# Ledger of designs, part 30: designed miniproteins, single chains, continued (3)

Each design is a single chain, and the fold is of that chain. pLDDT is the mean over its residues in the fold that is shown.

## One batch from the design tools (miniprotein)

Design m9080
Fold by ESMFold2-Fast:
Structure m9080 (fold): chain A 58 residues (1-58)
Amino acid sequence: GDIDDELKKASEELIKAIESGNLNDALEALTKILDLLEKKPNSTIVKKLAEKIKKILE
């Protein structure tokens, strides 16, 4: 799929891992997101992900 579709999937995996407290899954999802960001640095999906993570940590 498109890089944006892959970023959405990895973002969903990261949120699920954070909510479940699964550090290994969270790190794997973060690694995928970082790799995809090297290919598309200006993705708005990352900004939305950061906002969701901030709400979970609050």
Scores: mean pLDDT 76

Design m9081
Fold by ESMFold2-Fast:
Structure m9081 (fold): chain A 70 residues (1-70)
Amino acid sequence: SMEALEKALEEAKKELEEFERELLRRYLQGQISPEEARELARKFIEELAKRLSEKYGVDEEELLKKLEEL
């Protein structure tokens, strides 16, 4: 349902904000390269889409597409 997709996106946005803050801190401290940061972000978004699609009963590909648009 649209309501389930909206809930999945709200939870995803919160987790993405927390992940992005941590990733930025690690980057600014010289702990990761820009290339490593991009790979970590890609993997996080893919795992997030899989986990939240299962949790909310929404299509994984549709959720992934919307997350990649953020």
Scores: mean pLDDT 84

Design m9082
Fold by ESMFold2-Fast:
Structure m9082 (fold): chain A 68 residues (1-68)
Amino acid sequence: GALADLNALYNEVSSDPNYSATLVGSDTLTITSKGTTNKLIALTLQIMGKYPNLDVSLSGDTITVSAK
């Protein structure tokens, strides 16, 4: 389900030293880069492809992911 996908994504991103992941409430995840990188666009597209049950948006330096 969408919440299980969100938790899986949180664990994946939290284990990556290039990114910071924060859970907001019970259904939303925010992802930021820890360094100088343009990789957020690529990561956004990867999340959209791997987790179609999640709503994903990129605004500035932050990716916001919500359970549908």
Scores: mean pLDDT 79

Design m9084
Fold by ESMFold2-Fast:
Structure m9084 (fold): chain A 100 residues (1-100)
Amino acid sequence: MPSLEEMVEQFIASVKKDPRFSEEEVELIEEALRKIKEAIENNDYDKLIEIVKETVEKLKEISDPERFEYALLVLKIFIKEMLEHNGLSDLLPKIMEAVG
């Protein structure tokens, strides 16, 4: 299986290749995934929840409703895979509440 670093790079590459995302949405998701990775590596789960909440709020500001729903779906999938890969499935309910 890929490392956490390789997973993040693959997710970022996927978002960059997806024509449904604007450049601003791609940059925001890329920054969020890198910060989430750092929070996981540092075992800073409060910071992880904060990053997710801030990212959702910023996505809502820059996206129309349809693009926002799609961005949330993609973000939920990536975060779930990152948490499950690191044995942090216990955090999924709190993180999913933060995403909406």
Scores: mean pLDDT 83

Design m9085
Fold by ESMFold2-Fast:
Structure m9085 (fold): chain A 80 residues (1-80)
Amino acid sequence: SAEEEVEKGKELFKQGKYDEALEKYQKAIALDPNYAEALHNAGLVYYAQGKNEEAAALFERALKLDPDYEEAKKNLEKVK
């Protein structure tokens, strides 16, 4: 499920395995393109890699799906 892929991605992210975490989040997005948490977490991977423009685009997409997503709003402010 999309939720399962997000949980796997979070574990890999905690270990600093950013490319593997991104692969899991991309699988979650493929399973559910409206999964705001998966978009946000993919943005966190790009932010951790210093790819601020890519991170901002993903945080903006997450906020478009869920305007009340406080974590995505805070993280967007950090990369802009």
Scores: mean pLDDT 89

Design m9086
Fold by ESMFold2-Fast:
Structure m9086 (fold): chain A 68 residues (1-68)
Amino acid sequence: IKKLIEEAEKKIKEARELNEKNPQPEVEERIKEAERLLEEGKKSEDEEEAKKKLEEALRILDEVFNGR
């Protein structure tokens, strides 16, 4: 699970850097959703729930990168 957290944090940072150069409100909203899911994953006591939240965050981030 630690690896998923690290990947999500890295992807969020990269997504923010991309959005900073040409800000798009829709992209910023998706980054915020991924951040919320990452936070929920970190707070989850259930490893399976944490994994689902982190995978969902990574899915959203993948859409941000593929949509650009």
Scores: mean pLDDT 75

Design m9087
Fold by ESMFold2-Fast:
Structure m9087 (fold): chain A 61 residues (1-61)
Amino acid sequence: SPEELARIRAEVDRLRAEIVKLWKEYQAETDPEKRKELWKKIQELHDRLVALSDEGEALAA
């Protein structure tokens, strides 16, 4: 569905923007415990991004 592909693309763009924001926070953070939490969040968002990219490719095939 074109609507489903558009939704996936919008979600991918949103996740990319969130990852960039968290990465900037990670680079600025000096507390080791908070840095570990930020890194975990970045990894979780990256995993979601990969899953959505795979779904988008399957729908585009």
Scores: mean pLDDT 84

Design m9088
Fold by ESMFold2-Fast:
Structure m9088 (fold): chain A 62 residues (1-62)
Amino acid sequence: GEKIKELVEGLIKAIEEGMPEDVLKEIIKRVVELGFAEIEDLLKEAKKLGDEKLVKLLETLL
């Protein structure tokens, strides 16, 4: 949905701005824990947007 796209776009921007991978993983885990998204939904959207760094990061969390 639109919220998943916004979350993924925010994560991509954080990667582009040099946020450490460990911090990104913690944010993603928190988003999933709070029920805002599932890893599989984030991964699907990241693949659609073509961000290989985020795709690889999300695959490590499956």
Scores: mean pLDDT 82

Design m9089
Fold by ESMFold2-Fast:
Structure m9089 (fold): chain A 75 residues (1-75)
Amino acid sequence: GLAKRVEEALRRSGEDYLRQMRELGEQDLDAAEQVGQGGINLMNAVKQAVPEVRPVSDELSQRIQDALEELKQES
């Protein structure tokens, strides 16, 4: 159904955001934070449009937030 396809797309997008943050974080922490915030904003927008994917959206938002905090602590 739609929810399963959206969930799979969110998981793929979340991994892409996390990868971009790690790559940018080595050179530009501000850019990595902007990418992470963009990812969190996307996850929140999608869960508002498709409430059934809220658990996956919340999981990925938390993973992005955790990655941002780790990058900040290493600076």
Scores: mean pLDDT 83

Design m9090
Fold by ESMFold2-Fast:
Structure m9090 (fold): chain A 77 residues (1-77)
Amino acid sequence: SRAEEARRLNEEARRALEQGKYEEALRLADEAIRLADPDSPEYVEALQLRGEALYKLGKYEEARELHKKALELAKKL
């Protein structure tokens, strides 16, 4: 299912972050965002992972906006 694919992509993105592969983590998180239902925990997790990857890449303003969006969505879950 799409939910299972999004979970797997989030897991791969987290592993990429742990390995310092920040551009790969960003790509994987973007793919998870595309597949996940916007009202799902998988979507919120994908936004958080994308934000962390952007922060590690020095894109602080983009990371802050994603963090803000993830917090607002998490409040609705």
Scores: mean pLDDT 88

Design m9091
Fold by ESMFold2-Fast:
Formats: C-alpha cells, sequence, structure tokens
Structure m9091 (fold): chain A 63 residues (1-63)
C-alpha cells in the first residue's frame, strides 16, 4: 500500500530524473547543471550526495 511518505518519494523521483538529465547534458559539470536547474552548485552537490546515500541515484550514472 502507498503511504504519504511513499507518494512524496515518487514525486521526488521527477527531481532525480531532472538532476541526472542535467548532469549528463553538461558532461558531469555540476556548475553548469546547477545553472540549468536554477540551483547553486553547493546545493546541487549536497542533493547529489543525499540521493546517492538514499539509494535514489547511482554514481555510475554520472560518468
Amino acid sequence: ALSLEELEALRDAGFVEAIVAALKANNGDVRAAAQTLGLSPATLSRLIRALIEAGLLDPAELE
């Protein structure tokens, strides 16, 4: 059964996909990807780390 927490996680999946797409489009350049997403580079770096630790982002996708 889907809980409210699981529904919020599914919403956040769209953010993960957007982050991965921006990084791939910019050859892994966090600064350029952050500009594309409207974020600071520090914020994007923190989000990437948090997503990897949560198992929502595979570091191999950033190569």
Scores: mean pLDDT 68

Design m9092
Fold by ESMFold2-Fast:
Structure m9092 (fold): chain A 87 residues (1-87)
Amino acid sequence: SEVEKIKKEAEKLIEEAERLLALALERARETGSEGLAAGAERVAGEVIELAKKAIELAEKDKEKAKELLKKAKELLEFLKRRLEPLY
């Protein structure tokens, strides 16, 4: 069902955000970058909050749930880009 797809996608986003946050906190510790830690906590926290709200809305308002997931994906990609080394 569409509700199950929304929930699965949201759960994936939460897992990825938690993983990237852990990575960012390790890098911040190694480099002494307080700004990296604070920035990652803010963005990852927002991704998790948006994904949780999407799960809550999945049965009531699928369109709104999808828009929240889209926002969460964009924020997660932004965080991922900031943590990836560029070749």
Scores: mean pLDDT 84

Design m9093
Fold by ESMFold2-Fast:
Structure m9093 (fold): chain A 92 residues (1-92)
Amino acid sequence: SMMAEEGARYAAERGEESGGRTEYRVEGNRVTITIRGASVELMFGALSGAVAAELKGAEASVRVEGDTVTVTVEGKDPKMAAEGAREAGRGF
């Protein structure tokens, strides 16, 4: 979905602005944002953003492996996925 992809792109750009190297993937109503070279501050930001996405009704999870953070946001529709991804990105 174009809407979910726009939300994912926003989150990826925010991660890059915070010093990470970001990639995103959109699969239906699921957005996955992978940030490499994440600082500890960015990791806490990702957790905060995931909580904010869940408060808006999306399902969100964060996985941390070394300095790589993977944030997954799933909405009931593309609009919710996009809004959840933007909330996650605001945490970065």
Scores: mean pLDDT 82

Design m9094
Fold by ESMFold2-Fast:
Structure m9094 (fold): chain A 68 residues (1-68)
Amino acid sequence: SGREDLAKVAEELSKDPRIKVTRVGDDTLVIETTLSVEEQIGLVLRLIGDYPSLEVKLEGNTITLTAK
């Protein structure tokens, strides 16, 4: 389910000190990064491919994941 996928993403990405993960309610993660633009694009593409249950939005240095 999308909520289980959000929990998996939160655990995985929280291990990188360049990535700050904040849970906003039950269905949304806000991810703030100090990654380069190239690394952010790579992360977004990986998330889209691995988690089709999630809507992925990139705005500046912030990635927002919403459970569908």
Scores: mean pLDDT 84

Design m9095
Fold by ESMFold2-Fast:
Structure m9095 (fold): chain A 96 residues (1-96)
Amino acid sequence: MRYEGTTISFLREGEDPEALIEEDVAFHKRVLERFGIEYEVGPLREVDGNLARTVRGRFGDDEIVLTAVVRKEGPGSDIDAGPIALVGALLDRELA
């Protein structure tokens, strides 16, 4: 099975976009580590003007793909802000 989640962060006044994406990537790593999932970190990329980085985990026959996206130029109304449903579900399961 393949599970996918995306974190979309918007730059605030005075924020460093590379620092912000690394914070989101660190969050994804902590979630995977909490469940004992081995992961690999993909390269830092720029996709459609946005800074992006993917963390890919494998647990048995399951694949987990977590992508962090940071908008470099201001907040826009046309960004597909998808919730990290998988990350939330994994955290809820651990806390229950």
Scores: mean pLDDT 68

Design m9096
Fold by ESMFold2-Fast:
Structure m9096 (fold): chain A 60 residues (1-60)
Amino acid sequence: RAEELYRRVVEEGDELDRRLVDSMLASSPEGARATAEVFARRSSPELAELVREAVEELAA
């Protein structure tokens, strides 16, 4: 669930990362997917997996 991604970003990320996640959750499905890919590229592999799961939930 997207909750886990949010929690991880708050703990591990900076203010900039929080804005990215907020933008992703508020964006269209296309925007969410693009933002998720950028986020995964910038963050750790573990975070990338969480982002994939969140995008799947948002697309549903």
Scores: mean pLDDT 64

Design m9097
Fold by ESMFold2-Fast:
Structure m9097 (fold): chain A 112 residues (1-112)
Amino acid sequence: PAPPAADVGSITFTVYAKKEDQEKILAQKSLEEAMYAIGEAMAKNPEYYIEIDGGIEVFRALAAGEPVTVTIKLVDVETKEELGSKVFHGVDAADWIAAMEAFIAGYLAALA
């Protein structure tokens, strides 16, 4: 396929987790699958946390039907070493909603 058009907005989720959970998240192919894995990891590990870096432009773009770029950056919660990142281009409003629902589903599944 052709490279995606330039996205109007960008948001970064920096996930602070242990290496084993970071590797599991990096192995996911879709934003939805990655967010599910993040939800599971967060529910099982109270020391894990997420920093969000992104402006109001992301939500405005999604509301206007414009695609956004979502970056998941993975950092060790203990050492603060960056293991890697995964970038998802062309995320539309439906993809965003599915990703947020997947996070909640993963979180709740880990608590069951």
Scores: mean pLDDT 82

Design m9098
Fold by ESMFold2-Fast:
Structure m9098 (fold): chain A 68 residues (1-68)
Amino acid sequence: KKVEELLEELRKKLEEIAENSDTAEEFTKKASEVINEFAAKLDVDEFKEVFPEVQELVAEAAKLWAEK
């Protein structure tokens, strides 16, 4: 319903994926899956508006994965 709530859910899912992925390939595959699920909950225009934020969340999760 609210894009803000969906972004927080996406952040948490990406963090969980970073903790549970053993390889860069697994991380990338699982991250793309949750991003696709997030995009499916928004219309095209809403997704375009928040795309830079989504990219930042992915970068943050990749950093967390690399710190393992």
Scores: mean pLDDT 80

Design m9099
Fold by ESMFold2-Fast:
Structure m9099 (fold): chain A 64 residues (1-64)
Amino acid sequence: LQRISGQIIHMDDGTIIRIQRFEGSDNDIINGSYNGQSITLRLPRDLPDDQKIRLGIQRLQQLM
């Protein structure tokens, strides 16, 4: 799938959340990293970006 957009959010605590959008996909790919931990989530495109970011942070916290 061709990536058509993406955004990267850098948080004050060093957490990084990346949202990637691909052409023809119903889902966005969310990558998160913090303190050597990383996650990948597939979330519906139509979900608000703030919720995608929150879910990425929540998944990272589950690994800590």
Scores: mean pLDDT 79

Design m9100
Fold by ESMFold2-Fast:
Structure m9100 (fold): chain A 60 residues (1-60)
Amino acid sequence: SLTPQQQLTDKVVDLVNEYERALKEGDFEKAEELRKQIDELISKLGPVTAEQLKKILEKS
């Protein structure tokens, strides 16, 4: 079973991957929506920096 923190981290990774994909495809409306969702989840995880998210993405 995943802990709540692991579940939130996995959701952030998925959303960041979708955000990067939306930017690559030029879908800026979707990117803006995903950015808001990422910011909300980061607030629940505590201080997760862009650098930490980038490191997580490299392992995904």
Scores: mean pLDDT 71

Design m9101
Fold by ESMFold2-Fast:
Structure m9101 (fold): chain A 58 residues (1-58)
Amino acid sequence: GPRVAEAARALYEELKKKGIDPRKLTLEQLARMAVEKYGLTPEEARRAAELVIELSKL
């Protein structure tokens, strides 16, 4: 949904700003960041982590 997509975009941009390649992080690390920074549920955070990896491939 929009909340998950917005969180994924925000996390991707933050990692990019810090010079961190999301593809070098595990899905579990990305999901934990999404929970801690954006208050996503564990299921939403897993989906956001997958979207962050997909954004990094574009």
Scores: mean pLDDT 83

Design m9102
Fold by ESMFold2-Fast:
Structure m9102 (fold): chain A 57 residues (1-57)
Amino acid sequence: KLEEIEKRLEEAIKNKDLERVIELIREAGRLHPDVPESAVEGAIEAAKALMEGAKPV
């Protein structure tokens, strides 16, 4: 269920567990097959940038 994954994702972000965040984003993509893989990969890149402190400027 997507709502459950979103809740897990928030906890993973709070704990700065990047590996878990990536896993949960991919799980969400599987539950929504209409979402293209490129969108899933984009979300993963955004999560990495936020959690690794990369400046997006």
Scores: mean pLDDT 71

Design m9103
Fold by ESMFold2-Fast:
Structure m9103 (fold): chain A 55 residues (1-55)
Amino acid sequence: SEREKRREKLREALKKRGMTDEQIDAFLEVEDKLEERIKNKDYSPIDTSKLRIKV
């Protein structure tokens, strides 16, 4: 699926940016959550301050 491909790409990009595997995992978890919400209702804000990264 496209999401699977995107996940792989994101992991590589973030790793190159100097992010730790732990941070990457957290980011992917958020992405997964977003996908789930969009599929169900497409609402609710996500606090990205925890990620400490620029979107």
Scores: mean pLDDT 67

Design m9104
Fold by ESMFold2-Fast:
Structure m9104 (fold): chain A 62 residues (1-62)
Amino acid sequence: DEDLEIRATLLVMKGAIYEKHGDYEGAIAAYEEAKALYSQIPGSEEQIAELEARIAELKAKL
């Protein structure tokens, strides 16, 4: 679904903006939402794995 892919991509961008501003809690929340949308898109295993790794790195900074 194109709409799910667009929404997931926008959430990843939102998370990156939060990271740049040091809002790690906000970044984690945005990435978790993106991950939930990607879980509904077949073939998104790589995107989900990348987000899981990024979330883990950010949680280590809290």
Scores: mean pLDDT 85

Design m9105
Fold by ESMFold2-Fast:
Structure m9105 (fold): chain A 60 residues (1-60)
Amino acid sequence: PLSPEQLEQENEVFRETLNEMYARLAELKAAGKLTKENEEEILKEAKEKANERVEKIREE
């Protein structure tokens, strides 16, 4: 069973992953390369990273 501590870590992982995603989107926007295709790709990568990090927490 997941502990409250593990659930808190999962929430932090999602928050950190979202912050990284927003920072990357901001950089692309500043570079003039933010497109719908790039945005979708960044969102997909963020979801994959969040899932991977959550899986690592559960393996511990």
Scores: mean pLDDT 77

Design m9106
Fold by ESMFold2-Fast:
Structure m9106 (fold): chain A 98 residues (1-98)
Amino acid sequence: MEERKEELIKRANELLEQAKKSDSPFKDEVIQLINDVLSIAERAETEEELEMVEKALDYIQKALESKDPFEQEVYLALAAMIIATVKRILEERERRRS
């Protein structure tokens, strides 16, 4: 768990640096999504949560690598949906502990 978590956090930071150097019209949106992923990754406790984080990072990377604005927008939307889902899972876990 911890090794995979550290690797995903490292990958997110690398993508953040790549996003800051990008000329994409979605640069600010990408930076925001990566910051959300970093927050979620630090709170992740299960393999399923880490798999969702990895999938969100995969879509963010595809968005940064794409030259088609429509394709970029679709990948970012998919990443945002996964991030929202993981946030819900984390909130429900917190609720069950309360």
Scores: mean pLDDT 83

Design m9107
Fold by ESMFold2-Fast:
Structure m9107 (fold): chain A 58 residues (1-58)
Amino acid sequence: SRAKELETLTQVSLIVEESIREGAKDEELFERLSKVAGKELAEKIVTVIRLARKSKPE
């Protein structure tokens, strides 16, 4: 259902925000996201974040 999809996206957003704040590794972020959104979507999200980080010094 649409409501379940929106709930999943909300959880994904919170996990991403918290993981970035904590300085979590890509592997940890992938594990957290995989539990909520599945491996396929988790891989895609981690890839996007990796590309975004290339435009910022860390």
Scores: mean pLDDT 77

Design m9108
Fold by ESMFold2-Fast:
Structure m9108 (fold): chain A 72 residues (1-72)
Amino acid sequence: SQALIDELLKAIASGDVEKVKEILEKLEKEGKGHLLTQHLDENGVGFFIQVAKETGNEEIVELLEKYIKSLL
């Protein structure tokens, strides 16, 4: 799972929307989607959403928000 999380961060940083979708789908199929909600900071912001916002890629931000909301 560590390798999958690392690949997700790389895809977010590079703006690779298709790769982000593939990795999120794998996390859901393996029941590991909750790892995205486990990485909340002290102000309740999801780590992965924060990283995506830093890149300025709105499409990836929306994808991550959709998945995280579906898990809560």
Scores: mean pLDDT 74

Design m9109
Fold by ESMFold2-Fast:
Parts: structure tokens; sequence; C-alpha cells
Structure m9109 (fold): chain A 56 residues (1-56)
């Protein structure tokens, strides 16, 4: 998955954490009717940023 690879390259997430973030982003996008892959990736990036800032 391109989004998982992108998150692993740009964020200090484990493979499992990156997959979870992408799954949540896709579920959130689907709930809002968002089908644009660029916007789904942007949602994943925002969730990854929050995960890194507020995990603990």
Amino acid sequence: DEIVEHLLKNYPLSEEEAREVVDVAKAFAAALGITDPALIRKIAEMLADLEVKYRG
C-alpha cells in the first residue's frame, strides 16, 4: 500500500501502527464519501501526525 510506505518513510511509526493509521483514514474517508486518493492520503498524514504528537 503506497500510503503505508509513505507513512513509514516520513513518520516514526512501526509497520503495525502505520497500517492501523491507514485503515482508520480509509474508514473515516468512506464514512464521509471521500473517494479522492490524494485526500485519503492527506487524512492518513494528519492522523499520523496526531499519533506521533499525542501517543503515550
Scores: mean pLDDT 81

Design m9110
Fold by ESMFold2-Fast:
Structure m9110 (fold): chain A 70 residues (1-70)
Amino acid sequence: SSEIKEQLLKLIGEIIRIIGEIFDLERQIRELEERGDFERAEELRRKIEELKKEREELKKKMDELEKQLK
């Protein structure tokens, strides 16, 4: 149905946003590690792990909606 497709597109958009945030944080981590700031790098790595969990939950919701569409 059109409403399931709309929900799927919204979830895809949220997943893309999270992926972008993770890549930005990974770049920041690399810069911090190059400067020897391992404490701040570790803080950002923890943030990435939270975002990865959020992404996996959204992916599960997306998979469930795709099964309903097909």
Scores: mean pLDDT 86

Design m9111
Fold by ESMFold2-Fast:
Structure m9111 (fold): chain A 83 residues (1-83)
Amino acid sequence: HMREETFITSKVVEAEAGKDVTVDLPVPEGTRRVHVVLFNEKMEAVQGEVVETDGKAGTLTVTFKNVPETGKYLVLALHERVV
């Protein structure tokens, strides 16, 4: 029987106000969805995306458009995987 797993990865990125920020996230084999949320330095969620994947190992590139303020942001990625 297939087992479902969830796990969380995080990455800190620097961004400039009014610009897009692109982040590359490693995706292990069997990943079905990745829930990606961008938090500002105050830990407020500013953008979020849910990306469905094909179950192949690789790199997921996520772009957050028109970042509101210059500074450091936390990218939080929750992975739903079948093993």
Scores: mean pLDDT 78

Design m9112
Fold by ESMFold2-Fast:
Structure m9112 (fold): chain A 57 residues (1-57)
Amino acid sequence: VDLSDTAEGYYSLGLEYYKQGRVGEALRYLNKALELDPDFQEAKDKRKEIMSELSKQ
């Protein structure tokens, strides 16, 4: 599938890493999603949530 270069694709990767507890990698892919679609609300919300987590770790 040719969706690897989409905001949705990077968002999906971010969610997978987050579910695995790989918080830094989740943030990397959520940032890539937001670079492609800065108004991607779900990615923005998840990034904020994860950044809050990192502040405690």
Scores: mean pLDDT 77

Design m9113
Fold by ESMFold2-Fast:
Structure m9113 (fold): chain A 87 residues (1-87)
Amino acid sequence: SKATAYYVAGLLLLVAAEIDPENAVEYIRDAVDTFFKARELGAKPLSKEQAERLIKELETFRKNYDFSEEDKKKIDELIAWLKKEIE
């Protein structure tokens, strides 16, 4: 589905952030916006384990990079959505 394609694209942008740390903040911003687009289209996490790993990865990025308060709020909203979906 288109929703799943956006979700997977978000995951790939986070992989890009890991392998290209110089541009990591930009990749993570794009990933978060891409995940929100997936959510709008009705995407669900691929699995509970994948969602738990994604939450931990997002929390780690949030801690390790200097994000704006607006970007931090968006990351927190994405984490909250993922947590709700796996309840």
Scores: mean pLDDT 90

Design m9114
Fold by ESMFold2-Fast:
Structure m9114 (fold): chain A 60 residues (1-60)
Amino acid sequence: TAEALARLAALKLTPEEREGIRLAAEAGRAVRAGAPEERVREVAERIREAAERLEARLAA
């Protein structure tokens, strides 16, 4: 839910972590709305890219 997402975002997270949570929530919303598989794959690819960037930053 949007409320649950807002509470998670309010935690002491880095901007990169907040972005990851936003993308995950967007993916969940698309799936619940019955979006086509192509759309879900697009969002999943963006989540993977964001996760890789976040992991690289945390490893630095």
Scores: mean pLDDT 68

Design m9115
Fold by ESMFold2-Fast:
Structure m9115 (fold): chain A 76 residues (1-76)
Amino acid sequence: GLEAGKKALNAGRYDEAIAHFRPEAARGNAEAQTLLGYALAKQGRYDEARRWLEEALALDPSNRVAQRLLAEIDAR
């Protein structure tokens, strides 16, 4: 769930965080999609990260965190 994913993310355990966020993101949770994109980007999985951040922005175009992360991925 989101709580376990956030704890893993804060500990730098990106694989564990991804495993926790993926099912919530697949259910259309924009926060989970944003956090999944962040964790994937931390692992250099930029194509997958971009797809999840774009889905988060489709649900909420005003999501500044997703906007910034996507811009950072595209600028590299």
Scores: mean pLDDT 87

Design m9116
Fold by ESMFold2-Fast:
Structure m9116 (fold): chain A 72 residues (1-72)
Amino acid sequence: MVEIDLSKLSPEEQGKLLREARELAGLSQRELADVLGISQSTVSNLERGKIAASDRQRRILEHFIEGVLNRK
């Protein structure tokens, strides 16, 4: 099982990992935004490393990424 700790990564590294997990899941930025309950612009800014995820957002993102990488 892969455990993801986004707080150990730079915003740019967090964005790259999020984008890779989204692409593996076959989701658009809009679809990912709907899944996470955030705006598409927030997803775009996170994937570009323009903003750092909040503590709440980081936990949601970690759960999503772990779910993609550790699929049953």
Scores: mean pLDDT 78

Design m9117
Fold by ESMFold2-Fast:
Structure m9117 (fold): chain A 64 residues (1-64)
Amino acid sequence: DELRERALARLDELMDRVTELVQAGDYEAAQEEFARGLRELAELLLGDGSVSEEEALLAAFRLL
């Protein structure tokens, strides 16, 4: 399941980045990085072409 593995890897990287920024006290950058990363995850899932926009967003949410 290549797409899922890629999405989970992206999510792990995103969570690490957000955690680092929060630990540094850079909450604005953390919020922006999180929003950008979630959008990238949704785009990755949408690129499959077999998933609707709503389904891609829900799938990204469920990976949390």
Scores: mean pLDDT 71

Design m9118
Fold by ESMFold2-Fast:
Structure m9118 (fold): chain A 86 residues (1-86)
Amino acid sequence: MDPERLALEVRLSLVRMELAVAKRILPRASEEELPELIERLERIIREAERLAAEARAAGDERLAAEAEEVKREAEELLRELRERLA
């Protein structure tokens, strides 16, 4: 594995872990903690989108698809949060 591909796989693993942590925090989050959780989810979405684009540019369609899956899950969680605040 070349260093560029390894870096992308490490970043995907980190973003997946951040999403898993956000999913665990959400049921226990106070109203005061929701804005920070929204910011975290928005960062996860942006990083996942960048990872998908970079993976595609590198020809790694599998990694791109996995990054897009993380983005979709984060977007769904963010939508639920925004609906609860509305």
Scores: mean pLDDT 83

